# Designs tried in a protein design run: designed miniproteins, single chains. Part 83

Each design is a single chain, and the fold is of that chain. pLDDT is the mean over its residues in the fold that is shown.

## One batch from the design tools (miniprotein)

Design m3059
Fold by ESMFold2-Fast:
Structure m3059 (fold): chain A 70 residues (1-70)
Amino acid sequence: DKEELIKGLSEIGKAIRAGDREKAIELLEEMKKKFPEYEEQFEEIKRAVEAGDYEKAEQLLKELYLQVLS
């Protein structure tokens, strides 16, 4: 469900902006299981979060959001 995917991306974005690493990773792992077609994109965002690069994580999340809307 595209609506559920967009909601999940929004929730991940909120966790990233809050600096909540644990919550962001938890949500990313959940989204990878629900939407395996975007597994690589979620894994890339997760790597940025794990590296503490929240700016990059948010940029990658925005790119995925735009891809989903296309």
Scores: mean pLDDT 85

Design m3060
Fold by ESMFold2-Fast:
Structure m3060 (fold): chain A 57 residues (1-57)
Amino acid sequence: VEEARKAYEAGDFDKAIELFEKALKENPTPEVYLLLAAAYAQKGRFDEAAELGRKAL
């Protein structure tokens, strides 16, 4: 999760998505769903972002 957050903060949203997807497979939590949704939104992929945000609920 920390490496994925670091990639997100650096503006490397492709790397952030890759690392958050890996984290989600290993330990799915609402926080990881929200962070992955934020990364998709930054890429303009709003449909995927909305779906992931709903899963965080």
Scores: mean pLDDT 79

Design m3061
Fold by ESMFold2-Fast:
Structure m3061 (fold): chain A 84 residues (1-84)
Amino acid sequence: EIKVEKGDIVVVSFALPAARVGDEVTIGDLKGVVVSVEGTKAYVELLESGKIKLGDRAELKLEPRLGSKVTWVAVGKVEEVIKK
């Protein structure tokens, strides 16, 4: 398992290019925000410190349509950790 700190970048891959800069992502119990996107990969800056491992589940919160309370989640996998 990899120790991660607030400000570390985690590369997450998705089945489709669902991520956008500014989107919220959770990896286990850790919160992050998408800071860059490359095709189906999102570069997620961690807002919290903790532990992760390669292959961990990442959940991307998709914004609900205006006037809807339904929220969708896209599931990705941790591919890489880039230390600050």
Scores: mean pLDDT 76

Design m3062
Fold by ESMFold2-Fast:
Structure m3062 (fold): chain A 62 residues (1-62)
Amino acid sequence: NEEVLYAGEIAADNLRAIGASEEAVERVLEKAREASKEGLSPEEGKEEIQKAAEEAAEKYGG
């Protein structure tokens, strides 16, 4: 699922831009890969990825 994988790349780039750890970036990419593999809809996959990225950003930014 190209759209889910693309959303994962966008989230990873955003995490890198705020200086998040390499582990946080890998976690988001792994989530995108899992969502794509599980056959989730693009909308559901994007939502899961965005939530994971926001949680990672909040932990770093707080």
Scores: mean pLDDT 76

Design m3063
Fold by ESMFold2-Fast:
Structure m3063 (fold): chain A 71 residues (1-71)
Amino acid sequence: KLLEEGKEALKKGNYEDAIKYFEEAIKENPGTIEAAIAYAHLSKAYRKMGDEKKAEEYEKKALEIVEKLQA
């Protein structure tokens, strides 16, 4: 539910609302594939806001979770 609400906010250009939804999704399910998806969308939100460094940081966090889950 939180991921869907975050995606809708991103689609509408409500980047601050999207960030809040994705942060809550990560908090509820840390280290899961849901958290990895949330980090990837969080990266996209920050990139749209012009924060390239935060976008890169969250992209790395998403990849780290995926790598651990595959191991």
Scores: mean pLDDT 82

Design m3064
Fold by ESMFold2-Fast:
Structure m3064 (fold): chain A 56 residues (1-56)
Amino acid sequence: LEEALQALKEGNYEKAIELARPHAEAGDPQARGLLITALEKAGKTEEFEKLRIEAN
């Protein structure tokens, strides 16, 4: 999780998504938040929208 956060801070959104995704899928709410932020910053609007709807 910390490596995903570091990747996000460095602007490596693809790496942040890759590292956060398995934790988010396992139900980690912190990882889900990180994944949503990384997807938004990477411009993956469709994937971001789907994840946001599922989170609500």
Scores: mean pLDDT 72

Design m3065
Fold by ESMFold2-Fast:
Structure m3065 (fold): chain A 80 residues (1-80)
Amino acid sequence: MVKLKVVKEDGSEKELVVSENMTAIELVEKIAEELGLSEEEKENLLKVFKDVPNMTAKELAEIYNGVINVKELIEAGKNE
């Protein structure tokens, strides 16, 4: 299990505990469910991982130092 700190659009934080082998796509689905994201927000978040859909939650935790900023990633997805 890997612990990820998810930063919401309002700046508040939520911890998610997920499988180390969970893919980026599966993680986006879980974040969308946990935060109640709209289909548009979820789609934009998925666009961020279009080139690395099979990246694991463990790899994401290492790359982002355990912090996933949902607002920043959704905005990045809109610009892709």
Scores: mean pLDDT 78

Design m3066
Fold by ESMFold2-Fast:
Structure m3066 (fold): chain A 62 residues (1-62)
Amino acid sequence: KKEELIKKAEELEEEGLRAYAQGDYETAVRKFREAAKLYEEAGDFESAKRAEKAAEQVERAR
């Protein structure tokens, strides 16, 4: 796995969670989807699916 991509994706997930907690759903969705993309590039498909589900959940909260 590409550790640098995973680290960046983890950071984006944290930013997405913070945005969601603050009610910034647009930023949260964007951050979670970017994280999912980086997880896929790293070959971490489980984390990619988790991040995609987080984005979907936030979309439903709009």
Scores: mean pLDDT 83

Design m3067
Fold by ESMFold2-Fast:
Structure m3067 (fold): chain A 84 residues (1-84)
Amino acid sequence: MSPEELFEKGLEAYKKGDYKEALKYFEEAIKIIESKEVKSEEDLKLLAKTSRNAAKTYEKLKQPLKAMQFRGIADKAEKELEEL
């Protein structure tokens, strides 16, 4: 499954209130993108969006430290994108 497909499935689960399933999909997408030695502009944009949504999902689950971790991943991806 592509990172884009995983992100979309995560959003669908989130909208249904299935936050644990949403995180499974978001974290799989993030793992695939982060495993790439060279990230495209599209990879960085998707990494930022997916990590932001993972953070929001952890906030719904009352896990602020995990939410902060995924916000950090998003911030780093956005910074790398600005340097392209």
Scores: mean pLDDT 88

Design m3068
Fold by ESMFold2-Fast:
Structure m3068 (fold): chain A 80 residues (1-80)
Amino acid sequence: MEEADELYKKGIEASRQGKYDEAATLFEKAAEVYEQAGDYARPSAAYRLAAINYEKSGDTEKAKKYREKADELTRKWAAA
């Protein structure tokens, strides 16, 4: 959890600096760690931020993939 929070923080900093590809990778890693912990809200938010940053970096395929994953996690949280 602490590791995921640190990755998320680094992702915010990279995004703030315009390093969108680096930020997307950091948010993706944070989301994976949150997801492994059995959370739905935090990994959904992190995957959505990864998707936004992949879109800004021009990786439209990864942007779509992580948007869909964020929506799936949000749906699971709403259904529980």
Scores: mean pLDDT 82

Design m3069
Fold by ESMFold2-Fast:
Structure m3069 (fold): chain A 72 residues (1-72)
Amino acid sequence: KAEELLAEAEKLFAEAMEALAAGDTEKAAELYEKALELAEKAAQLLFPEKAEEYRAAFEEEKAKGVALIKEK
């Protein structure tokens, strides 16, 4: 299950990069956000003892990444 979530996140991340390359920063930000949410769930499944730590880290990375994409 965690591997499937990572594969799905990777696919969404690739779509986000393609949208960004096409100049669609709004769509790129949305796809990037969804990719990180899936990666966060996968990380929690792989490392349950660090679930809270990963949740905080992914939330911060998501906010930072989305802001950078939208400023472009």
Scores: mean pLDDT 77

Design m3070
Fold by ESMFold2-Fast:
Structure m3070 (fold): chain A 84 residues (1-84)
Amino acid sequence: HMEEVNDEEVLNEALALIYLGIGRFLESQGRYEEAVEAYKKAIELLPEDHPLRAEVLRNLSDAYRKLGKTDEAEKYEAEADRLA
């Protein structure tokens, strides 16, 4: 086969990027609860060591801050900083 990676892994990364984009769009619309759901879907699709995970976690943390959920925001920001 022409590819060195599993098609499922490629699809999961593509879907994670789509969910990250959806979450960022929803945040721009003030739809923070829905943005949190989109970011969580992106996280579920990415392995623990993936470089995009830190970016998604920072966006998730920001969305939680917009919702006033400071404990959740701090948790995800700390996780993102650990991956950077």
Scores: mean pLDDT 81

Design m3071
Fold by ESMFold2-Fast:
Structure m3071 (fold): chain A 82 residues (1-82)
Amino acid sequence: SPFDKGIEAFEKGNYEEAIQYFEEALKEDPNNARAYFYLGNAYLMLGEYDKAIEYFRKALELRPSPLVERALKTAEENKKAK
């Protein structure tokens, strides 16, 4: 599946490729909270903090998660630290 290919690319550090696969996964299932979470993490790894924040917020709207809340806080802190 695109989601599984996205995770494989993410684990290899291929964040831009991972983003493409997670976007494909969201076209198949727009309510995939995990795909939004991984999109947020991929953008966070690329230093794209505004996009990371946007996708973490989308993940939380679909499914509350302390893990995602911590990731959102990390992205917000990284944006301020520059």
Scores: mean pLDDT 88

Design m3072
Fold by ESMFold2-Fast:
Structure m3072 (fold): chain A 61 residues (1-61)
Amino acid sequence: SVPAWLKLLLIAIAVLLVLIALLGVLYYLTGNRGFDISDKVLTAVLAGLVIFLLVVSLLQL
């Protein structure tokens, strides 16, 4: 079983990842102030977010 404090920590990390993904996508689309290698970074962040959502689904069974 996952400890309650670890579950809360994972949720906090999830919120951070969502904010980073949202910010990254926004800056990438504007073409300014974005990541230097936006395509690769964006793909990695999106892949991580998808994997994270799958893990959260498993944890919430």
Scores: mean pLDDT 66

Design m3073
Fold by ESMFold2-Fast:
Structure m3073 (fold): chain A 112 residues (1-112)
Amino acid sequence: AASLTESGGGTYPVGGTLTLTGTASAPLAPGSGFAWLLQRPGEAPRAVAGTGGVSGPGVGDRFQASQSGNTGTLTMRNLRPEDTGVYYLLAGLVEDGRPVGVRGAGAEVRVV
């Protein structure tokens, strides 16, 4: 089955930088990219960055998404306490010749 494996979660200082990565087990579907969602406690997940035209409100230039092959990377700079939450990677991957929506298990990030 197609999957996304995420890494880079942990505890980071305010004003610091972190990098999250996600690797797809299958090729990206044509026209698909990686989308990064942030879910804070008690809130719905919202898009914060992505390839393929995805962007989030209020994060601007601090969050940058990139893609190389089947690996997506999110670089988060000048970290703020509000960046704390679980980050989910989404992608459309090809499974048995068809696009399948896949979500990663989530990377927990704390900014202190």
Scores: mean pLDDT 82

Design m3074
Fold by ESMFold2-Fast:
Parts: sequence; structure tokens; C-alpha cells
Structure m3074 (fold): chain A 80 residues (1-80)
Amino acid sequence: ENAEKALKYLEEAGKYLSEGDLEKALEHLEKALEYAKKLEGENGKKATEYLEKAIEYLKEGDLEKAGEYLALAAKYLGEA
């Protein structure tokens, strides 16, 4: 359930990024991170780390790096 909620917020954040709404994208990524932090095990920890990196790059305006880390976060959330 926590992994599914994190993935849904990550999906919504991706939609807002495609629309250029960086503020809403960040809000949804912070919610995804909240649910990812509730996950135990290696996959949950990696997903949390990659979400934190994605948020950092997005705040810095590096959309390419943010997208790379979002894809990694989604991969590990799907395995959690």
C-alpha cells in the first residue's frame, strides 16, 4: 500500500512536470517521499534515496537529472 501510494504520487508529479507545473510536481514528490520513507528493506531505502535526489535536482532546475532519478525511484518502488 505505501509503495502503491508513493508510485501514484510519483506518477502525478511526472504529469505536472510534463505540464511545466514545477510547484505541484514538487508537492507530489514530497508526498511520494513521505510514503517511500514508510517502506522497509533495501528497495524502499533506494527508492527514498533516489526520490530525495530527484527533488534536489528539480529544485536546482536540472530536469534531465531529476527525470533520471525519478525513473530509478519508480523502479525500486515497484520492487518494494
Scores: mean pLDDT 83

Design m3075
Fold by ESMFold2-Fast:
Structure m3075 (fold): chain A 76 residues (1-76)
Amino acid sequence: MSAEELKEAAEKALKEAKELYEEAEKAGDKKTAEKLKEVIKLLEEAIRAAEEGNIEEAIKKWKEALEKVKELYKLL
C-alpha cells in the first residue's frame, strides 16, 4: 500500500467512523462511541503521518485502527 492509497483508505474510514460515532452518541451507546472515538483518533494520526511522508508510522496507526475495529465487533 502506497502513502496515497493508505491516506485515501484512512480518509474514507474516518468519514464512516465519524458518522457511526454521531449515531452511537445519539443512541446512548457509550461503549461503541468510546471505541469509535479511539478509531477516529488513530485514523487521523495515520492520515497525518501519510501526509508527512512517514509511511511506517502511517501503516502502524492504520493497523492499530483495524485492531480497534476488531475489538468493536467483539463488543457487538
Scores: mean pLDDT 80

Design m3076
Fold by ESMFold2-Fast:
Structure m3076 (fold): chain A 65 residues (1-65)
Amino acid sequence: TTKLTAFEIQMMAVAFEKGGGVRTELRDGTVVVTIDHPDEEKAREMAREIEEIGRQMGIPVEVRF
């Protein structure tokens, strides 16, 4: 619970800094993150940063657009 909350806070910070949006769903122990940004390059930057945060925290993450 605490670990997932920390991940969500960091993910929301990335979305805020890039000016985009994120939605999260838990599916079979994986956090599915849907990214929404009008700029495709910024969306890809968000995806890379969120995937890295998940990797560093040991949380299974799947990114979608």
Scores: mean pLDDT 81

Design m3077
Fold by ESMFold2-Fast:
Structure m3077 (fold): chain A 71 residues (1-71)
Amino acid sequence: LEKTIKYLEEALKAVRSGNRDEAIKLLEEAIKYAPPEVKRMLEAAIDHIRSGNYEAAIELLEAAIEYLKKQ
């Protein structure tokens, strides 16, 4: 869980900084360690980043981080 949260926090920073390639790379790493519910959120976030919907991606990443912190 801690490792997944760390990758998501770094991915969120990358999205906010406009570092698209780094954000996708970090999310792909996070997916390897994430629970199934969070994996779907991260896959959706990657799709939003690829289509230029950064606000939607940020909302999904923030929700995923909060979900994991409550576990």
Scores: mean pLDDT 83

Design m3078
Fold by ESMFold2-Fast:
Structure m3078 (fold): chain A 56 residues (1-56)
Amino acid sequence: MEEAVKKIKELLGVTEEQARKLIEDIRKHSIEELMEKYGLSKETAERLKKIVEEAL
């Protein structure tokens, strides 16, 4: 989990608290939903999913 928080902070430039909330959203939502909710590219959304999956 801490590794995923660190990678998400580095990738998106967000705070630790924001990164932890984003990890919860990444677990609950599909790639398509993350793209729509956060305005992310498919590549970025897929990368976020991979980071969270590697941390589980």
Scores: mean pLDDT 79

Design m3079
Fold by ESMFold2-Fast:
Structure m3079 (fold): chain A 64 residues (1-64)
Amino acid sequence: MAISDAEVLRALGDAWVGLGNVLASRGDGEGAAEAYRRAAELYRRAGDEAAAAEAEARAREAAA
């Protein structure tokens, strides 16, 4: 079994999405938006543009 850098970056992005969801549930929209933006950057680095776009949309929603 080999774990690629892309798989590690995707897993980190998923962790940041989880943190963003927790912050959003606590009413911290700015903290949630920051966490989702970090997730989007990690997904972009992993080459997963679809996941990056979805995370960026969540960041915009949390900041609104």
Scores: mean pLDDT 83

Design m3080
Fold by ESMFold2-Fast:
Structure m3080 (fold): chain A 93 residues (1-93)
Amino acid sequence: MTVEEANKKGAEAMKLSSSKNPEDRVKAGELALELAKSDSPTAQGGAVYVASVLLSSKDPEARKKAIEALEVAAKSPDPETAAGGKALLKGAA
């Protein structure tokens, strides 16, 4: 994933995460998971941020996707991304 693609997907995911539509919030979680699986530090950072927003959601499916994204991020070789993912997972438990 390029930096431009990561920024575009991250921006879309953030917009969707703030939607009143449950389907948009689930899609934000799916994009966060895609970003977390990327080898791009920009994409991984975006995933952690979007997932943190979705953890406050009342939608259980969106929260489930956020947790999946954070589990991937927590295993990242990037120390900042891994630390962020681990910290948010502790808060979600």
Scores: mean pLDDT 79

Design m3081
Fold by ESMFold2-Fast:
Structure m3081 (fold): chain A 65 residues (1-65)
Amino acid sequence: SAAQEEELRRLLETVGVRDEDELTALGARLVIEGNEEKARLLGEAVRLLREGRGEEALRLAETVK
């Protein structure tokens, strides 16, 4: 839906990526760089978004920046 697309767009903007492929690449890069905590938080934000908890996902994504 448009609301789900908007929530995803805001998450992508918050973490500084253009699309879901770049989001996946960011997660992998954080692990490679040894930033396991940010990678974990990013994964949790994506999980919350998929559960329809977009506001909680955005708050968590802000901590990754």
Scores: mean pLDDT 82

Design m3082
Fold by ESMFold2-Fast:
Order: C-alpha cells, then sequence, then structure tokens
Structure m3082 (fold): chain A 75 residues (1-75)
C-alpha cells in the first residue's frame, strides 16, 4: 500500500541521516519484499554494502537512495 511505501521511505532516509547501515539494509529488504520485481537490484546493493570499504559504502548508499527515488517516480 502507499502508506507502507511511505513508511519504508522514511526509514531509509532516517537510517541514512543517522549512518545506520543495518537499519538502511533492513529498510531495503522490506522494500524488496513489497516489490519483488526490484528484489535483484536491491539484493545486489545490500551484498555490495556488506563487502565495501567505508568510502565505497557512501557511494552505494547514494545509489540505493537513487534507486528508491526512481521507484517512487515510476509509481
Amino acid sequence: SLEEELQIAEELVKAYENDDLDGFKKALERFAELYPERKEEIDELIAQLDTATPQQQKGLKVQALLLFEDYLREK
């Protein structure tokens, strides 16, 4: 539902602002469950975040947020 999408959106932004990597990944996992068609892209980003250096993690988080924004625009 739209309300669930907005809650996940708020969780992603809040986790990003608080540098909460685990919270950010959990929000992405919930988003992938809501929209299975995006699951492969989201799972790949989560896997990359787990193996990335701290500098690379910042770039990957931005990519994840852009993926989320792209999704919202499609909706």
Scores: mean pLDDT 77

Design m3083
Fold by ESMFold2-Fast:
Structure m3083 (fold): chain A 64 residues (1-64)
Amino acid sequence: MASEVAREAIRLFEEGKYDEAIELVRSLGTEAGERAAQTLEKAAKTGNPSYVVAAALLLVAEDV
């Protein structure tokens, strides 16, 4: 189910709603969610889309 949250967070991030995307990922209450939220914060700060992909992969890897 973290993969669904990852898709929604990426959509919000692409829409420019960075705060909402980060909050959504953190709302999972998991270690993967916290790590992904930190990675998205770096993406927002640097403008580097590679961090967005890394955050999505972290969420999907823990979602079984």
Scores: mean pLDDT 73

Design m3084
Fold by ESMFold2-Fast:
Structure m3084 (fold): chain A 118 residues (1-118)
Amino acid sequence: MEEVIRRLRELIREAARLTETDPAASRAAAAEAGRLAAEHRSPEVAAAAMEAAAEVAEERGDFETAEYLRRAAEAARAGDLETAKEYLERAAERAAESGDARTQTAVAVAYGALVDAL
C-alpha cells in the first residue's frame, strides 16, 4: 500500500508537470495513476491522490484549490466520501476558473481515484 501511494503521488506530479510540454506523456502518466487507483480502491489511495493534487496547486500559487483538496483528503480518510466528493468538486471548479492546466490535470486524476473508492 505505501509503495502504491508513493507511485500514485509521483505519477500525478509527473502528469501535472508534463501537461503543457508533453501532453502525450502527461496523459500516459495520468492513465497509469488511474489504473493504480482502480486496482487499489480505497479511501486512503483517494486521499493520497487529493494530497498530491493539493501540492501541485500550492506550487502553482492556488492555495484556495489546495485547501479544498486537503479537506477532501481528510474527509476521505474519515470514511466520509460524500463530503470528500463535495470538496473535490469545489476544487475542480476553482481549478477550471484559474485556467491552470497543471492543477486541472492533478485534480482530474484525484477525482477518478475518489470515484474508484466510492
Scores: mean pLDDT 86

Design m3085
Fold by ESMFold2-Fast:
Structure m3085 (fold): chain A 58 residues (1-58)
Amino acid sequence: LTNAERIAADAYRAYLKGQISEEEAAFVAGTALGISDPEEALRYAKEAYEKLLEQEKA
């Protein structure tokens, strides 16, 4: 994973834990990935999170 993908994955993880809103997660992920569309940013953040779980222990 790139540094941007790790940031996006961490934002998605925080969202799943209820620590941040969906809008906040999309903003953080979009900023890290260079994606202006919040919906697209969140989809890529989810993919990055799934890749991160494959590299980490669940």
Scores: mean pLDDT 81

Design m3086
Fold by ESMFold2-Fast:
Structure m3086 (fold): chain A 90 residues (1-90)
Amino acid sequence: MDELIEKAKELREKGEKVTVTLYGDDFNPYTVKRLIEEAGIDSLRGGGHSGPLISVLEIAKEAGVPVEHLEVTGPRDLVERALEQAKKAL
């Protein structure tokens, strides 16, 4: 978990656009919240959930499991809007 957060931070510091895809039980509020708050990821998507980035960001309230899968994905315009709304809410 901490290694994932640090790796995402490093990519962001290099100016990379970081999108994380989480699958199954890794798609949980604790992991999502830490990726947004500590790493400042650009976008997030749930594998096995086809669609609601907003629901994913709302799930960033708490749970304690590591991320098993990392994959860059997401439609750019929807991701940018969801992240703007999440930043205002956090």
Scores: mean pLDDT 51

Design m3087
Fold by ESMFold2-Fast:
Structure m3087 (fold): chain A 68 residues (1-68)
Amino acid sequence: SLSVEEQAKLIGLILRAIGSVLEGNIDEAARDIKAMAERLGVELPVPTSEEEALAAIREILKKGDELD
């Protein structure tokens, strides 16, 4: 399982990525999503749209829950 500190960092990255998607900053969201996916050992495609970014965030949330 992820440490409490690592879990807090991932939550921060998720919130930042969601904020970027809501502002239409998909490139910024994609960078945060890539960092989270690499941290969790999950292979996800780099999102190029709002729909892809939200789908990637959802998969990261599911994977984080599985590790707890």
Scores: mean pLDDT 76

Design m3088
Fold by ESMFold2-Fast:
Structure m3088 (fold): chain A 73 residues (1-73)
Amino acid sequence: MAELAREMAEKTEAALAAGTSELPDEVARLAVEIYRLIAEGRLEEAVELLARLAAEAGEDPEEARRLAREVLA
């Protein structure tokens, strides 16, 4: 998991630098931070940041938190 998260962070960061990111810059930066937290083993902080992002997108933060915990377990 941590190695995959590191790779995802690097890919998203590279896409931002190249201007090829399909996500808005702000969302892509948040995704990089979430992946970095996962790579560092800071899973609870990553889950909370993901739940916050889901809430801002109009999605259920509790469902996002539940799914994130399941995937990162």
Scores: mean pLDDT 73

Design m3089
Fold by ESMFold2-Fast:
Structure m3089 (fold): chain A 72 residues (1-72)
Amino acid sequence: MSVEEVKEEALREAEEAAEVAKKLKDPALREAVKEALRKAAELMGEVLRSMGASEEEVEEVKEELLRIAEEA
């Protein structure tokens, strides 16, 4: 799996999780999903670095994942 494939899959999965969070009526459960997405963004940054992604690529992916989490 390439850096680009990992990036695309992570962003897709994050958007799917955010859509689930938006449908939750319990604000505590929604916040728990958002927190999980923020933690996943940090973990994904480390995974991409270990795969040889540039710091610029890592930062772009992290920023997009964090944006998705905040919009959830």
Scores: mean pLDDT 81

Design m3090
Fold by ESMFold2-Fast:
Structure m3090 (fold): chain A 64 residues (1-64)
Amino acid sequence: MEQALADRAIALYREAIEATKAGDVDRAGELLQQARELIATLSPEAQQAVKEEMRRLGEEAARE
């Protein structure tokens, strides 16, 4: 099941949000690139689900 890879990509995205809040733009970029590489290995269906979840996480982080 590709769920483990999807979960890892989401975890990398969460770390990228934290790095951005800390002002570490270079680290955020590296984490986002790693997340994109993992997402690229997923099925198109799983890629859409992960992208939607990443959008929600970004919105939630902005509300904090």
Scores: mean pLDDT 79

Design m3091
Fold by ESMFold2-Fast:
Structure m3091 (fold): chain A 65 residues (1-65)
Amino acid sequence: SASDNATKAGAAVALAAAGGISREQGIRLAVSNGLSEEDARRALEAAEAGDHRAAAEIIKKGVGL
């Protein structure tokens, strides 16, 4: 579902922003869960900046929520 895709993409973005995986791994995982590469990069940049609300909104819109 789009909700499952948002949860998985969000987890990948959060893990990459925290340094648990590489930025490129986080982007690939988010794309595999329904985001465009551009939206995945923007969500990661927002999360890296500490703007978790903006990151979540980019992810939700990117997966069609």
Scores: mean pLDDT 87

Design m3092
Fold by ESMFold2-Fast:
Structure m3092 (fold): chain A 58 residues (1-58)
Amino acid sequence: GREAIERAARLAGVSPEEAERLARRNSSAVGTLVQARGGGSAEEAQEIGRELIAAGVA
């Protein structure tokens, strides 16, 4: 849900205002985090997935 998306954006090091903006563009926590970090490869997506699981949002 929205809380997971906002937490993912915060893991990317963005402000609460930017987290809300990114959450509006993406319906998934992984997509939000990839976009906040400015790109993604398969390897980056896998690492992001591990971070989200560790943070309790995936």
Scores: mean pLDDT 66

Design m3093
Fold by ESMFold2-Fast:
Parts: structure tokens; sequence; C-alpha cells
Structure m3093 (fold): chain A 77 residues (1-77)
């Protein structure tokens, strides 16, 4: 798998996890479940950012920041 393909896979996984987090919050899931989803999302975004930095991929780094900000806003609501 190329670094670009891996970044695209990680971004898709992050978007999937963000949707799961949003659904879990709407369903009133336990705090432990919300923390686990947020931790997995944070891990996925961190790996995507690491690869983006290695590749000088500014667009991916900005997308990671956008997804992270959206996740933080959901947890702060």
Amino acid sequence: MSPRERIEELLREAERLLEQLRAAIAAGAPEEELRALYAELARTLTEALRLAVEADDVETALRVAELGAEAQALMDA
C-alpha cells in the first residue's frame, strides 16, 4: 500500500469513527463508550497526521485538523 493509499484509508476510517461518535452521542451511549470511540478517532487522526507530515501533504494535515475540531465540538456539546 502506498503512503497516499494509507492516508486515504485512515481518513475514511476517521470519518466512519466520527459518524459512530455522533450516533453514539445522539443515542445517549455511556461515557466509557464515547471515550473509547474518541480515543480510536484520535489515534487514527494522529497516524494520518504523521504520514501527512512525512509526505509534506498540507491538504491532508488541514483535513486532520478539521476532523479533530469537529470531534472536539461534538464532545464539548
Scores: mean pLDDT 85

Design m3094
Fold by ESMFold2-Fast:
Structure m3094 (fold): chain A 84 residues (1-84)
Amino acid sequence: MAEELIEKGEEYYKKGDYKKAAELYEKAAEILKEELGEYDERVAEALEKAGKAYYDAGDKEKALEYYIEAGVIRLRQAVERVLA
């Protein structure tokens, strides 16, 4: 389900419908959080896609929020790898 939403979001993004792409990536991120947990790499990827799509749609505030959330996940993963 989440994978299909990401694929559909990529299609809308390629067509220049950034707002619809962002909404599909948001839905994918929420499903991935539920299935895999909030700090999974696939959640960070979906949030990065949503942030990029919101930025291109002109919603820079929402883009920043998603980039920060994804960055926190990426930083957590990087720290866990160093401490292992």
Scores: mean pLDDT 84

Design m3095
Fold by ESMFold2-Fast:
Structure m3095 (fold): chain A 69 residues (1-69)
Amino acid sequence: MTPEQLEALREAALKAAKEVLEKNPDASFTEIYRAAYEAARKKAEELGVTVPDSVLRIIAAEAAYEAKN
């Protein structure tokens, strides 16, 4: 995976996390995390890259934390 691809996954996850909070300011960490995870997973599929689930989970958690704090 290139640095540009990794950044694309992070951007997709963070965008999804922020969108959840824009629509529901009271959204739980779990709800934000799930949206971020699905966005990162879909972006990886679009780019045709295989990303370990552990890495997708880290990206999603980072995005959810950043969006909420």
Scores: mean pLDDT 85

Design m3096
Fold by ESMFold2-Fast:
Structure m3096 (fold): chain A 80 residues (1-80)
Amino acid sequence: SEAQELVDEALRLLGQVPEEEYVAVAELLELPESVIEAIRKNPERGKLYIWQWFVRLAHQGRLDEVRRRLEILREYLERR
């Protein structure tokens, strides 16, 4: 399904983000303050927390929100 393909792409892209950058990435992706705060407390879990947010958006059928954030993440990674 498209939802599964988008979620798999999110995990692949997030795997390219260094641990120290997950807070900045979550802020760039406009994730909720609760998720950003969780990453600040446990940066080593940042990939998991951001990925779980993508999974939640996909589960809610908000595929346009997932696609928009994936595009932002791709551009971020290309400008490193």
Scores: mean pLDDT 88

